# Designed miniproteins, single chains, continued (3): the designs that were tried, part 109

Each design is a single chain, and the fold is of that chain. pLDDT is the mean over its residues in the fold that is shown.

## One batch from the design tools (miniprotein)

Design m11767
Fold by ESMFold2-Fast:
Structure m11767 (fold): chain A 88 residues (1-88)
Amino acid sequence: SIQQQIDQLTQQQRDLFQQLRQNPDDISLQRQMGDTADRRGDLYYQLGDYGSASSYYYLSSGLYRLAGDDDRSDQLDQRGSIYSQQFS
């Protein structure tokens, strides 16, 4: 189910966060955490939870910006803004 996928990604994000706390400048971990947040955003959107979807896209954007992937960061910021407007 979508909820089971969200629960799995939530656990993966917690594990990645703990790894990132030990290595805050690890670009690979920042990208992996960004990917996890992007995927969680997609699943929340499928559930109709646009507020959560928008929040996770913005989180993903911030992580990709830290990783130096400005193009992906900009795309995720735009996606977050669009779904935030659907919620509003």
Scores: mean pLDDT 85

Design m11768
Fold by ESMFold2-Fast:
Structure m11768 (fold): chain A 71 residues (1-71)
Amino acid sequence: ELTPEEKEIYEALKKEFPEFSDEQLKDLIEAARIEVAAPLSEEQRRALAEEIGVSVATLNRAVEIVRELEE
């Protein structure tokens, strides 16, 4: 079950990346929140993006959205 905050992030990402599945969007939110909480190396960012099936650019965009909404 998504928190109200996670749901807001989910809706924002869904609007920007409508091609992604619900599961991919949830994984992307989790990965972005990990990066916001603790800086990841470039290698770790690439590994997370590959695991989710998204580009590093997409992950970076999700990180921006999470930072904006969590402040």
Scores: mean pLDDT 77

Design m11769
Fold by ESMFold2-Fast:
Order: structure tokens, then C-alpha cells, then sequence
Structure m11769 (fold): chain A 79 residues (1-79)
């Protein structure tokens, strides 16, 4: 998985769930991507403040976290 693929997965997850907030993508082989997700009036997601750290993670660390207002977190598995 590449940084570009992680960005696309982050956008798709936020668009499908209709969630805005801090998004973090964990990929076992690629590393960690962090971005701010904002949904426009057309339902399309814009990512900003994208940061990517290339590192190996523990096996099974393949998911997306979306941090919502009020301290809730949505968890989405990677395909």
C-alpha cells in the first residue's frame, strides 16, 4: 500500500460514513497517515494537513480511525 492509496481510502471512508474530523490510516506494511477530513455540501471529502510516516506496524494494524467531536472514534477496517 502506498501513501496515495492510503489517501484514497481515507477519502472513501469519510465520504461513505459522512464524517468530518481527524482521520488516521494505519497500514501494517506502509505506515501511518494522518489528515483533517472535511465534507463539503456536495458530500465530497477534502483532506488537509496530510502527514505520512513510513514505518512497519504490528500485524493486524490495518484500519482507519476517525476522531469525532465529543471524544467518540469510528473504526473502519482496511480491505
Amino acid sequence: MTEEEMIELAKKAAERLKLSGLIVVFSTEAGVLTADAKIGPDGKVTLSNIKFEKRKLLPGTDFILIFLDGGKVAVVPLP
Scores: mean pLDDT 76

Design m11770
Fold by ESMFold2-Fast:
Structure m11770 (fold): chain A 100 residues (1-100)
Amino acid sequence: TVEEEIKKVIDEMIEELKKIAKEYPNNTKEFVKKAVEKINEAGEKIEEIAEKNGEYELGEKVLLKLQKVRQELLENEDKLSTQELLDLAIEKLEEIKKEL
């Protein structure tokens, strides 16, 4: 299903975010920069999946939620550790999966 394809993209993104966190354990700025890039790449894949299947409303809903995850990471870049930022991102991304 379209929902299962979107969930796979989110799962892949979570694994990539975990890798980035390991590369930048003490550099939250670089972690957030790389994490935002991966969220944007995942968003493009999700938009393509939604368009191919005519699920425009579902696609828009997921993209708006990903935008909020990006914003929260950027807003907390100077306030949280890399691990805390990763945990925040994973929590929000798992919530998106549950609502699919």
Scores: mean pLDDT 90

Design m11771
Fold by ESMFold2-Fast:
Structure m11771 (fold): chain A 67 residues (1-67)
Amino acid sequence: SKIEELEKKIQELFDEIARLTAEYGERAAVATPEEREQLMADFSARTAELVAEIQKLQEEIEKLKKE
């Protein structure tokens, strides 16, 4: 169903956030303070983008459930 396709996409996005979180942790552990600041900015921007996409897909699921 369309809902199942959207739920799968949401799961893939959460998996991507988990991968980015692990990668950030690894890079931050060996980074200088200046590099860590840039890594945090990049991580925050990318995770915000993924969260926004998840929200859009969740809204689409809500619309489909109300129809």
Scores: mean pLDDT 85

Design m11772
Fold by ESMFold2-Fast:
Structure m11772 (fold): chain A 71 residues (1-71)
Amino acid sequence: PSVTFYFKDGVFESAEVTGNPPQELLDLAAESKGKDADDVINEVVRIAAKNGGTVSVEVKGDEVTVTVTWP
């Protein structure tokens, strides 16, 4: 299972979900459209750490992708 968070121009735009990720990340994605990227990314990392997920970050100019994956 995974959740991928997409950011552009320093704000959260959308997320993609596969499998059964923690509900806290689904709730975060639903509530975060237009929020500051740093604030959302900090919450993603906090929830991932709590739930044993692995976080990866990819930066392409003003586009940032954060993916959380589980075993």
Scores: mean pLDDT 83

Design m11773
Fold by ESMFold2-Fast:
Structure m11773 (fold): chain A 55 residues (1-55)
Amino acid sequence: MSVEELKARLEELRAVAPPALRKQIDTVLENVDAGLISKETLERFLAAAEAQLAA
């Protein structure tokens, strides 16, 4: 999956996420745009965010 696809998926989750998770997603998206996180870190965060929403 590309970085752009990962960003799009996080933006979709952001729309339905509770406020606490939404803030985390906003921070991660800002860090991606700033070039501060790797694709691997972004993939791990997406998996964790999806698991958090499922719990």
Scores: mean pLDDT 80

Design m11774
Fold by ESMFold2-Fast:
Structure m11774 (fold): chain A 103 residues (1-103)
Amino acid sequence: SMDEALARGLADGIIRIVRGVHIVVTPEDRLVLTPAQRAALQARIAAVRDQLVAAMAEGLRNPDDAAVKAEAQRLSRELLALQDQLARINRDELEERRRKLRE
């Protein structure tokens, strides 16, 4: 499962999506994730969601702490971006399945 230029390009795009590191999409083509990559993306979404819930609870306890509110906003944006990425991947995978079924 280790390949050259294509695997490197896809791996970079997928790693960016899964890790949420400066969520810049692979510009053009449809991403079809392996089951392991999909599981990793879903696990990342769950982890960020848990962090957001904790940050929101902390923000309610410390309403005057701008840093706590900023962290909750950052996590909220990251969660939305990851969910949007997964939704697009799901759409692309569905379209690809439809294409294969039509033959």
Scores: mean pLDDT 66

Design m11775
Fold by ESMFold2-Fast:
Structure m11775 (fold): chain A 93 residues (1-93)
Amino acid sequence: MRYTEEQLDLIVEASLVIIQAAITRKEAMKLKNEEYRKKVIELSDKAIDLATEASNIAEAGGDLEQARTLLDQAKSYVDEANKILEEAKKKEE
């Protein structure tokens, strides 16, 4: 049935975070340094899990404040993963 505008916005944002985290994870798989690769994959997987949980809460019409908090945390993990990925790429190893 129909979602509210707030539910739909959360679902869309969560989907975008999942896509971004998946791209970051895929790029991390190309890293030669095993420790950086593992860290970026771990943070990306955490972001996907939290964004997926936020989307599920929003789809169910549950606690939308909780969904927003989880989504903000997922975005933070994507930002951290991307910083590590960029640093690893600059080291040319």
Scores: mean pLDDT 86

Design m11776
Fold by ESMFold2-Fast:
Structure m11776 (fold): chain A 76 residues (1-76)
Amino acid sequence: MLRELSPEEAARAERLLAEALELMKRFEATEKSKDSKLTARAVGLMLRLVAHILEGDLAGAEEALRELEELVKEAE
């Protein structure tokens, strides 16, 4: 079920996606990105973030982004 985002929600979603993509690029640059278990978790968090955005749950998307940021910091 896809929810139509308001202009404000769409702008916020775009920022969250940009931040998540930057975190994924940083994760891929780490040696720990060769760990299939950690890579699966990072991809899962990215998919969770996208799913929340599609449902219009920006709070859930922000939570997923925070978890991804923590994972990337642990990998660096």
Scores: mean pLDDT 79

Design m11777
Fold by ESMFold2-Fast:
Structure m11777 (fold): chain A 89 residues (1-89)
Amino acid sequence: MVEELRKKAEELRKKADELQAQIDRYNALVDFYRKGAEEAAKLSPAMAEARRGLAEDYETQANRLQTEYDSFKKEADELEKKIEELEKS
């Protein structure tokens, strides 16, 4: 039982780590395009708008992945707490 819970917690942690890497990539793109949009706003409103749109798209994707990350991390934390309770008996 405890070993099965440990494997499930490890699997959830691994999935969360993979999602974190993807979130970090999308957040870097959001920052890149937002900064580019602010810089372009003074010279070309059209370029600023296009870059802002790209930042919004990546932000939406990052937010969806963040929700999944939070879910997996919470489930893993709950499983680890249950394992500790079982091992104390």
Scores: mean pLDDT 85

Design m11778
Fold by ESMFold2-Fast:
Structure m11778 (fold): chain A 83 residues (1-83)
Amino acid sequence: MRVKTFTSYSLDENGNPIEWEETITYTDDDVLEYELVNKKDGSKRKARVEKGEIVEGEGPERLPGHTASIEEEAKKLYELVKA
């Protein structure tokens, strides 16, 4: 199992930084879990990829301050982890 936790930042509409806690977990069962926590309000976004397929996610909505949805980012991370 591989687990990585990172802090990242995006900007809100007023140019103020939003602090995110990102956790990526890849299991020996070929499962990737991606969780993103907004440290300002405690809101959580998550997606789960099993054997290349999204099995848990939030649909195609973009993450605040991002160009992609959490499902799109989770699939990209899954491909990078398998490479």
Scores: mean pLDDT 73

Design m11779
Fold by ESMFold2-Fast:
Structure m11779 (fold): chain A 75 residues (1-75)
Amino acid sequence: GVLSDTEFRRLGMLMQYDTDGDGKLSKEELRELLASLGVHLSDERLEAIVKAADYDGDGRVDLRRFLAEEAARRR
């Protein structure tokens, strides 16, 4: 996956405690979310995550689906 174990765990914890609206984030919303966890990513890294998690082709990250698929890959 495009996330390290630490990044994945922190993002998963935040999603567990913060109620999602529509379950989808823009690239900038994802940047702000990760920065609140102390994870500072370059534009290149954020674009890679958006591309990997843009399941609907709308340019937005479906975080719940992305985290579920990352969890499946990590077992």
Scores: mean pLDDT 67

Design m11780
Fold by ESMFold2-Fast:
Structure m11780 (fold): chain A 78 residues (1-78)
Amino acid sequence: SKQEELVKAYRIEAELFAQGKTDEQILAELEKNVSPEAVEYIRKRLEVEKAIRDGSVTREQLRKMLKEVDELEEKLAK
């Protein structure tokens, strides 16, 4: 199911991030292991995480971006 693919993508992302892999390396591994829809969702999440690390957005802007990611997940699940 799409939900199972998203869970798999989260696990791969979390594991590779813990190993110090770059966003590009994480996305390359996801492209080999999960659907393009799951890759796109994780790509958006990684963009949010990068914005947090770089301090390029406010907390309020970040919360709005996270809401948009959640809405994308719901839309893709249909």
Scores: mean pLDDT 76

Design m11781
Fold by ESMFold2-Fast:
Structure m11781 (fold): chain A 79 residues (1-79)
Amino acid sequence: MKFLALGPIAPLVVDELGLERAELSEINKDDYILLPKNVDEVELAYAKLTQAKVIFIDSSKSVKENVEELKKILKKLGL
């Protein structure tokens, strides 16, 4: 299970949590895409096309707040 981290905040969140990063070409349905909440329609359409699970990152919040929020999401997913 890998994480494609898009935008300025998501890579920092992934690195702080020690999660495995994916390149765009490696992403598949068993992986996760971390997207900024205010992404354009093209980026959202691409995410849907990969069939990977999308998690939204709030770029208006700190890295630490996004780390805590992602921890809660992953825990609910059994990760």
Scores: mean pLDDT 77

Design m11782
Fold by ESMFold2-Fast:
Structure m11782 (fold): chain A 66 residues (1-66)
Amino acid sequence: MEAEIEAALEIMKYTVAGDEEGVKEVVLKMHQEYGHKFNEKLAGNSPLNKEVLEEIKKNPPSKEVP
């Protein structure tokens, strides 16, 4: 839990800095080390994340993509 939060913050840090390789490295490492656990957590294991994904699926971004 705490490690996943730290990983998320690290990803955001690299994203803001424009370090795509850093983001990819953190995600890949977490995926390889935890695989199923990390993937579920990130992709919809948490209630909040699952609700967001569900909403996006039902109301996908249409044309308003500036």
Scores: mean pLDDT 55

Design m11783
Fold by ESMFold2-Fast:
Structure m11783 (fold): chain A 83 residues (1-83)
Amino acid sequence: KLDDISKGNLYEILGNRYFNVEKDYKKAIEYYKKALEYYTKAGDLVGQSRAYENLAKVYKEMGDEELAAKYQKLSEEYRQKAL
């Protein structure tokens, strides 16, 4: 519901800060996973897709191509479900 979407958005903003500004990839993953949790509670397929895309980007920067590919595929699947 609305509160869960707002919490998802907040955790996404925190994840973006740690990923783009602080370069703290471990904290970025933690906050993007929290965003995913709240988007999942809200049934927000678009938010879930975006959280998976953000996780894929972090794992790619860390050199984990296998996890990056896994989360990219999940992002695409959830984007398709939102149509």
Scores: mean pLDDT 88

Design m11784
Fold by ESMFold2-Fast:
Structure m11784 (fold): chain A 92 residues (1-92)
Amino acid sequence: MALERFLAANPSLTEDEREALELLIKGTPEDQKKAVELLSKFDPLRAASIVKLALYLRGYPEAFTVPYEKLPELAKEMGLTEVAKFLESRKF
């Protein structure tokens, strides 16, 4: 529901970005690893934006106000531990 409505309103997302977003929303360890492989191909800030979108759609409206450096901590709290490790590797 939330993902479907968001994608209908935001058609500018690429196929890879849509797949990464869907995998992040599912959030299983296997889905997270696949999402990280896709995110690693994106620009670091673009990858962070997709993670913020996923956290927002998972029920964290404040995700967009979180600084990039704080995003790994929030991802860990949400159970996205593989995503948090990926984001930590791209600190700066």
Scores: mean pLDDT 74

Design m11785
Fold by ESMFold2-Fast:
Structure m11785 (fold): chain A 82 residues (1-82)
Amino acid sequence: ADLFLQLAEAIAAGDAEAANALAEKAGELYASLPEEVQERLDAVLREYQARYAPVADELSEEEQLAAAAELARRLAEVVAAG
């Protein structure tokens, strides 16, 4: 499922309408996943926040978009593996 990658791409493009629609679908998908998969997604998000949140103000827009794309790919991998 490329849903998380599509969401990241829509956010990066500034397409609020597409981002909102994809976020709603991602939320529905997340809610339908087994608890173990949800926990793995939460762990990936926690690792991302721990890595990038302390330096967010120092990252260029390009670096922030690259980090978001990496996060989306990692989320897609967890969903595919679960």
Scores: mean pLDDT 71

Design m11786
Fold by ESMFold2-Fast:
Structure m11786 (fold): chain A 92 residues (1-92)
Amino acid sequence: DETRELLRRLEELLREEPTPENHVALAHVYLQLEKYDEAAEHLARARRLLGLPEEKVKEVLENKDNKEKLQEMLEELSRLVAERMRAEFDAR
């Protein structure tokens, strides 16, 4: 129930602010719920929004049935998002 409320809140936030950060947050929750198709979709969207090549976007979708690969991709994107947020803060 709490996880469902968190999902609804994050989906609402994503609708208002479709950022890589919000897509990564949703992918993390979907992976915890073992909703791999939804997790892969949000990871793919985050990669696209971060300007990663289409090859990397396709890689996510081709590995949607691979939990370990999706977790690895989540960790990579979480680092990229954190670096982007820090760079944006430092540029202010």
Scores: mean pLDDT 80

Design m11787
Fold by ESMFold2-Fast:
Order: structure tokens, then sequence, then C-alpha cells
Structure m11787 (fold): chain A 100 residues (1-100)
């Protein structure tokens, strides 16, 4: 069973740092691949959304054995660490779509 209040709390806590990490990775990889600023921004937004969904899931799992505060903090760290890899993957997908 999912906790919507916990999911909202972790989204709010993680969003700024996750968005920044995703943006930095999308800009680095996207510029190397010759993507437009619009495609770089889209890759960053997709990566942010996916990392936050993973944080929500992980927070619910952590909350089974940890405090709510610990679950939010650990899920936030996990999402921030995950975001650069997701942004790189999104940028590479965008680059393939633009080659046709």
Amino acid sequence: IRDPELEEAVRAAAEPAVREAAREAAERVGRELGLSEEDIELAARVATALALLEAEYYANELAKTKSREEAIAEATRYAVELAPGLAEAAARVMARLRKS
C-alpha cells in the first residue's frame, strides 16, 4: 500500500536537487550530442520525473523499517544520485530521434 502524503513529501524535498542534477547531466551530454536547448530541457524534465517516481517508490519501501524522516532523506539522496544517469539516457534517445 502506497502512502500519498509520504510520496508528496519526498517529491517536494527531492525536486530542486534532482532537477539541478538532471539539468547539469542533460546539458553536458546533450551539447556533446548536438541537441537543441529545447531537447536538452526535455531530456532534463523526463529524467527529473523518472527520478522522482523512483524516490516515491523507494520512500514507501524504506518507511516499512525506517522513520518517515529517514525514508525521505534516503529516498532524496537516491533520486539525486540516479538523475544524472537518467538524463544521459534521455539525451541519447533524443539524439537518435533527431538523426532521422
Scores: mean pLDDT 86

Design m11788
Fold by ESMFold2-Fast:
Structure m11788 (fold): chain A 74 residues (1-74)
Amino acid sequence: STLEARTAAVLARMRTASREERIRLVEDLGVYAVLQGMDPAEVRAWVERAIAAIEAGDLEGAEAILREFARAAL
């Protein structure tokens, strides 16, 4: 699957996931992005931003960050 399809799946699961599961989903998406050829430093920056939003309870912000990340990877 493409990074866009993986991001869509993560976004769908985040709505019902625990905070710990949300963080794991974002980390797994980051690993997949690196395997697809994205720069690890850029991926790390996006993952850290998304996790910070999740930790702050800002799920809408986390979703926006993930959508922006997937779009930037195209």
Scores: mean pLDDT 83

Design m11789
Fold by ESMFold2-Fast:
Structure m11789 (fold): chain A 73 residues (1-73)
Amino acid sequence: SHMEEELRKGIERARELIEFLEKNKNVEGLEQLVKELDELIKYVKENYPELEDVIKELEELRKRAKEVLEKVS
């Protein structure tokens, strides 16, 4: 699926972004990323519920972003 490929690329980029934001202690950037991941997870669950592995990876990524946010805040 083209959507699955795009989402997987987005996950990789978001993973790199979390590391960048953590290194720079960018609290505002991490808060925005957590919000964007929440919105994306909701969208994928509603429109592509068959992408269970992608949804799980997004939820794990959101959890990691939240943990990093708490660590740097």
Scores: mean pLDDT 88

Design m11790
Fold by ESMFold2-Fast:
Structure m11790 (fold): chain A 82 residues (1-82)
Amino acid sequence: SGPITGATRAEVELEEREEGGVRVLHVRIRVTTDQGEVELEAKAPLDALSAEAAAAGLSPDPAEVVRAALLAQGVKEVEVKV
């Protein structure tokens, strides 16, 4: 989809868990828009996320990857909590 219009703020919560011997990053994103709040949830193996970031020439820090992606989509303010 295209740029996020009307989004003024995003709050990101990151939680590392171990599931079946694999480190998994749980990501919860709450985006404040003119129509209210929208919540998105995702999870990914932490090693896979780090590999994708490195391949793209980005920081391997998942918090920076998520922040950069949201800013690129037009979100004005991004707060990341770990």
Scores: mean pLDDT 69

Design m11791
Fold by ESMFold2-Fast:
Structure m11791 (fold): chain A 83 residues (1-83)
Amino acid sequence: MLEKIQEYVRKANEALKAGDFETAIEYLEKALELLEKEHPGTVRALREVLERARASDSPESQRALLTSVLLALGSIAGVDVEL
């Protein structure tokens, strides 16, 4: 399970670096789904940030919010995030 979370975090990082916010959101959601059983409070908090990113009116704001979710998930999963 951890290896799959790490895979999704890396894929989200690559998508975010490429400016593909839709793909980044998809992989972040998949990582959160796998974490939900063990870390329900953390997943709830990060889903709120992810929802705010979806509703964002600016690419700059959306990138910042997605980056915060990615950094949090990277820390939990032991993945080095590159921006």
Scores: mean pLDDT 85

Design m11792
Fold by ESMFold2-Fast:
Structure m11792 (fold): chain A 68 residues (1-68)
Amino acid sequence: MSQQLHQQGVQYLHQGQYQRAVDYFQQSIRIGGPSDVRSLRGLAGALIGLGQYDQAKQLLDQARRVRR
Protein backbone atom coordinates (compact mmCIF):
# COMPACT_ATOMS: atom_id res chain seq x y z
CA MET A 1 0.00 0.00 0.00
CA SER A 2 2.72 2.58 0.90
CA GLN A 3 4.53 1.87 -2.41
CA GLN A 4 1.33 2.66 -4.38
CA LEU A 5 0.86 5.93 -2.43
CA HIS A 6 4.50 6.85 -3.09
CA GLN A 7 4.11 6.21 -6.84
CA GLN A 8 0.96 8.38 -6.95
CA GLY A 9 2.90 11.15 -5.20
CA VAL A 10 5.72 10.89 -7.76
CA GLN A 11 3.21 11.14 -10.64
CA TYR A 12 1.62 14.30 -9.20
CA LEU A 13 5.07 15.77 -8.49
CA HIS A 14 6.03 15.28 -12.18
CA GLN A 15 2.75 16.95 -13.22
CA GLY A 16 3.49 19.98 -11.00
CA GLN A 17 0.52 19.18 -8.73
CA TYR A 18 2.59 19.72 -5.60
CA GLN A 19 -0.20 19.90 -3.00
CA ARG A 20 -1.64 16.56 -4.17
CA ALA A 21 1.86 15.06 -4.21
CA VAL A 22 2.30 16.19 -0.57
CA ASP A 23 -0.91 14.39 0.44
CA TYR A 24 0.17 11.08 -1.13
CA PHE A 25 3.73 11.22 0.22
CA GLN A 26 2.41 11.99 3.74
CA GLN A 27 0.08 8.97 3.56
CA SER A 28 2.95 6.77 2.33
CA ILE A 29 5.11 7.87 5.29
CA ARG A 30 2.28 7.16 7.78
CA ILE A 31 1.99 3.58 6.50
CA GLY A 32 5.69 2.91 5.79
CA GLY A 33 6.95 4.60 8.95
CA PRO A 34 9.74 7.14 9.53
CA SER A 35 12.29 4.96 7.67
CA ASP A 36 10.47 5.58 4.36
CA VAL A 37 13.35 7.79 3.17
CA ARG A 38 12.13 7.63 -0.44
CA SER A 39 8.78 9.26 0.43
CA LEU A 40 10.44 11.76 2.81
CA ARG A 41 12.60 12.96 -0.11
CA GLY A 42 9.56 13.05 -2.40
CA LEU A 43 7.65 15.13 0.16
CA ALA A 44 10.61 17.54 0.38
CA GLY A 45 10.57 17.91 -3.43
CA ALA A 46 6.84 18.71 -3.38
CA LEU A 47 7.36 21.29 -0.62
CA ILE A 48 10.11 22.95 -2.68
CA GLY A 49 7.59 23.17 -5.55
CA LEU A 50 5.19 24.94 -3.15
CA GLY A 51 7.96 27.37 -2.07
CA GLN A 52 8.07 25.89 1.46
CA TYR A 53 11.87 25.63 1.58
CA ASP A 54 12.29 25.59 5.37
CA GLN A 55 9.89 22.64 5.74
CA ALA A 56 11.63 20.85 2.84
CA LYS A 57 15.03 21.33 4.53
CA GLN A 58 13.72 19.85 7.79
CA LEU A 59 12.42 16.78 5.93
CA LEU A 60 15.74 16.29 4.07
CA ASP A 61 17.59 16.50 7.40
CA GLN A 62 15.19 13.84 8.76
CA ALA A 63 15.77 11.60 5.72
CA ARG A 64 19.55 11.96 6.16
CA ARG A 65 19.29 10.72 9.78
CA VAL A 66 17.49 7.47 8.79
CA ARG A 67 19.76 6.49 5.88
CA ARG A 68 21.66 3.19 6.10
Scores: mean pLDDT 79

Design m11793
Fold by ESMFold2-Fast:
Structure m11793 (fold): chain A 86 residues (1-86)
Amino acid sequence: SSEETRRRWREAYEAAREIFEEHREEVEERVRREARSLREALDVASELTAELRPEIEARVPAELRAETRFMLFVLLADHAFRLVEE
């Protein structure tokens, strides 16, 4: 159902946001050190998403891991783009 789909994505977003906020300082340090363009920011966001996979696996049910990984990538990419564009 549409409500079940919305609940799933909401739970995925909340988990991704918690993981992101817990690692915000490390994320910002890595973006500032390694990203000089939007392409490099996207590459850093992709690498960080892979590196944070164990955090997703530790706290997120198997059925939400794909959605949580996607939301985490979106949050990391958005934040990295903002830092590069400043």
Scores: mean pLDDT 88

Design m11794
Fold by ESMFold2-Fast:
Structure m11794 (fold): chain A 75 residues (1-75)
Amino acid sequence: MSPEERIELLRKAFEEQYKKLTSKEQKINFINALVELMKEAPPEVQEEIKRLLEEYKKKSTDPEVQKAIDKALAE
């Protein structure tokens, strides 16, 4: 699997997972899991995760979820 194919699969998997989240706690836990994943990820994957977090922030109306995303993007 090429790096580009891996990034595309990760993007689709994360988008699908985020759509299933119904509570604020579930969304914050998912964001924290993405931060943990970024610590071990290569730079290309880190950039894709950051882009997804920015998209989630734009779609979110909850200030606590937005704050969790801002903290994630700062790490």
Scores: mean pLDDT 75

Design m11795
Fold by ESMFold2-Fast:
Structure m11795 (fold): chain A 59 residues (1-59)
Amino acid sequence: SAARERAERLAKEGYLHLLTYEETGEERDRQLAIEAFERALELDPEYEHARRGLARARA
């Protein structure tokens, strides 16, 4: 579905920002990761991959 495809793209964006944050410590990238995962979960609340990304970003 279109919603699932958008959720997958948002999760990918979230993980890219999360990886950048984990390497650089730039708080902006952590915040962008959180926002991307939250938006992915608005489109697909059952999307475990995005849920795990959000938990990791908030750790």
Scores: mean pLDDT 87

Design m11796
Fold by ESMFold2-Fast:
Structure m11796 (fold): chain A 74 residues (1-74)
Amino acid sequence: SNTEKAIEEFEKRALRLWVEHGSELSEEQAKQFGELGREGVKKLEEIENPTKEDVEKIYEEFKERFLELVKESK
């Protein structure tokens, strides 16, 4: 389904961010990263037939929040 493909694309991009910055995070911040990822997936599940543009918007919001989390780590 479009939803499953959208979630896969989002999760793949989110995991790339985690690989790039995850070592800078504490265990608590890593859990928060996971919660942010779950929130993004939930948003995609609530959209009927999510498009690539929907994935990009949700990913950019996730990325912005994640980068704020990384900034707090410094």
Scores: mean pLDDT 81

Design m11797
Fold by ESMFold2-Fast:
Structure m11797 (fold): chain A 68 residues (1-68)
Amino acid sequence: SEADKLIAEAEAIAEEIFNDPRASGEERAQALELTSQLVEAARVHKDLATARALLEELRRLKERIRAR
């Protein structure tokens, strides 16, 4: 499903952030929070638009970390 794809992508990005030595503890916590909110939006609220917006926030966080 679309929800499962969004969740899988968010989990993959969160794992990349957790494994990146450039990431701070605060950024790892933020990645976890964004992923948790995305899962809730997709599964509990059935709100794919909010889930997609949260995925874009997670992608922006990853880009900021990689730019270091």
Scores: mean pLDDT 88

Design m11798
Fold by ESMFold2-Fast:
Structure m11798 (fold): chain A 64 residues (1-64)
Amino acid sequence: LRDAPPELVDALFEAQAEEIKAAVDITILKNKPRSEEVEKQLKEAQKRLDEATARVDGLEAQIA
């Protein structure tokens, strides 16, 4: 982080927040009664989690 531009640091924090939010959303959805809507939302939340994780990995590689 020492030599990282503020924009990359901010992007990393945003990506990490997205990852945490998606994980929380998945946990909440898993505790709801099963329905087609909930299953669709779970798939979308899982996709968001996967995308956020990939973004974090990419940004960490740029900072390192």
Scores: mean pLDDT 79

Design m11799
Fold by ESMFold2-Fast:
Structure m11799 (fold): chain A 74 residues (1-74)
Amino acid sequence: MSEEEALKLLEEAARRFADATPDPDLSQKILQAGKDGVELFKKLVKEGVPVEEALKKASEHFSAQVQAALQAAA
């Protein structure tokens, strides 16, 4: 998997979740989680972590943030 493909997957996931959310505050938190995930991915790749591992860690971080935001909104 290329770095560009991994970034696209992270950005698409964040956008899809944000677009599905009618709550603007929750939508903004999801978009921020997506940005945090992209930054984490880029940092890990720069540190020499393989793209596949970096994507997995960034995806886990994003999922945890989205889950926490959804639970806080309930």
Scores: mean pLDDT 80

Design m11800
Fold by ESMFold2-Fast:
Structure m11800 (fold): chain A 80 residues (1-80)
Amino acid sequence: ELEQKIAELKKKIDEMLKKYSPFSKKVTELVKNDPEVQEKIREAYKKYPDDLEKFYEDAGFKEGAEIVKLMRELEELRKQ
């Protein structure tokens, strides 16, 4: 039951990472060349230097925030 839920979350995280990977180069170029995106990243890091989920969310990277949230959920299940 618990072991099955952990495996399911791992698979979901892996699938999201694989889907995001093909766009990572385009996202990197946009971040590098878009001053609005750069400003959002700087403000997010200033507010949440130790909270990766909120950092991604505030910076506008919803998929990144969701992945971090799922990873945190996985860690909680493991501590059980």
Scores: mean pLDDT 66

Design m11801
Fold by ESMFold2-Fast:
Structure m11801 (fold): chain A 87 residues (1-87)
Amino acid sequence: SKEAEVEKLKEEAIKKIKEFEKKNDVDGIMNEVVRFIARLESLLSPEETVKEIERFEKEIKPLLSEDVAKKVKELVNAYKEELLKRG
């Protein structure tokens, strides 16, 4: 199902983010967040994409340092604003 595909993509993205965090690869983390959002956009409506982005942010926040979490939040908020303008 679409829901199972989204959950699988989220699990894969979280796994990669954990690996990048261990390496202090901030660019890797940011690129993986962008890749995950792009994949969601290909599968979901703008409104559904925003909902899944919010779930994803909540799950990765405790995995990240404070400075990286702030950068991810700024990136995610920019994408959410753009998506909400389309819906």
Scores: mean pLDDT 86

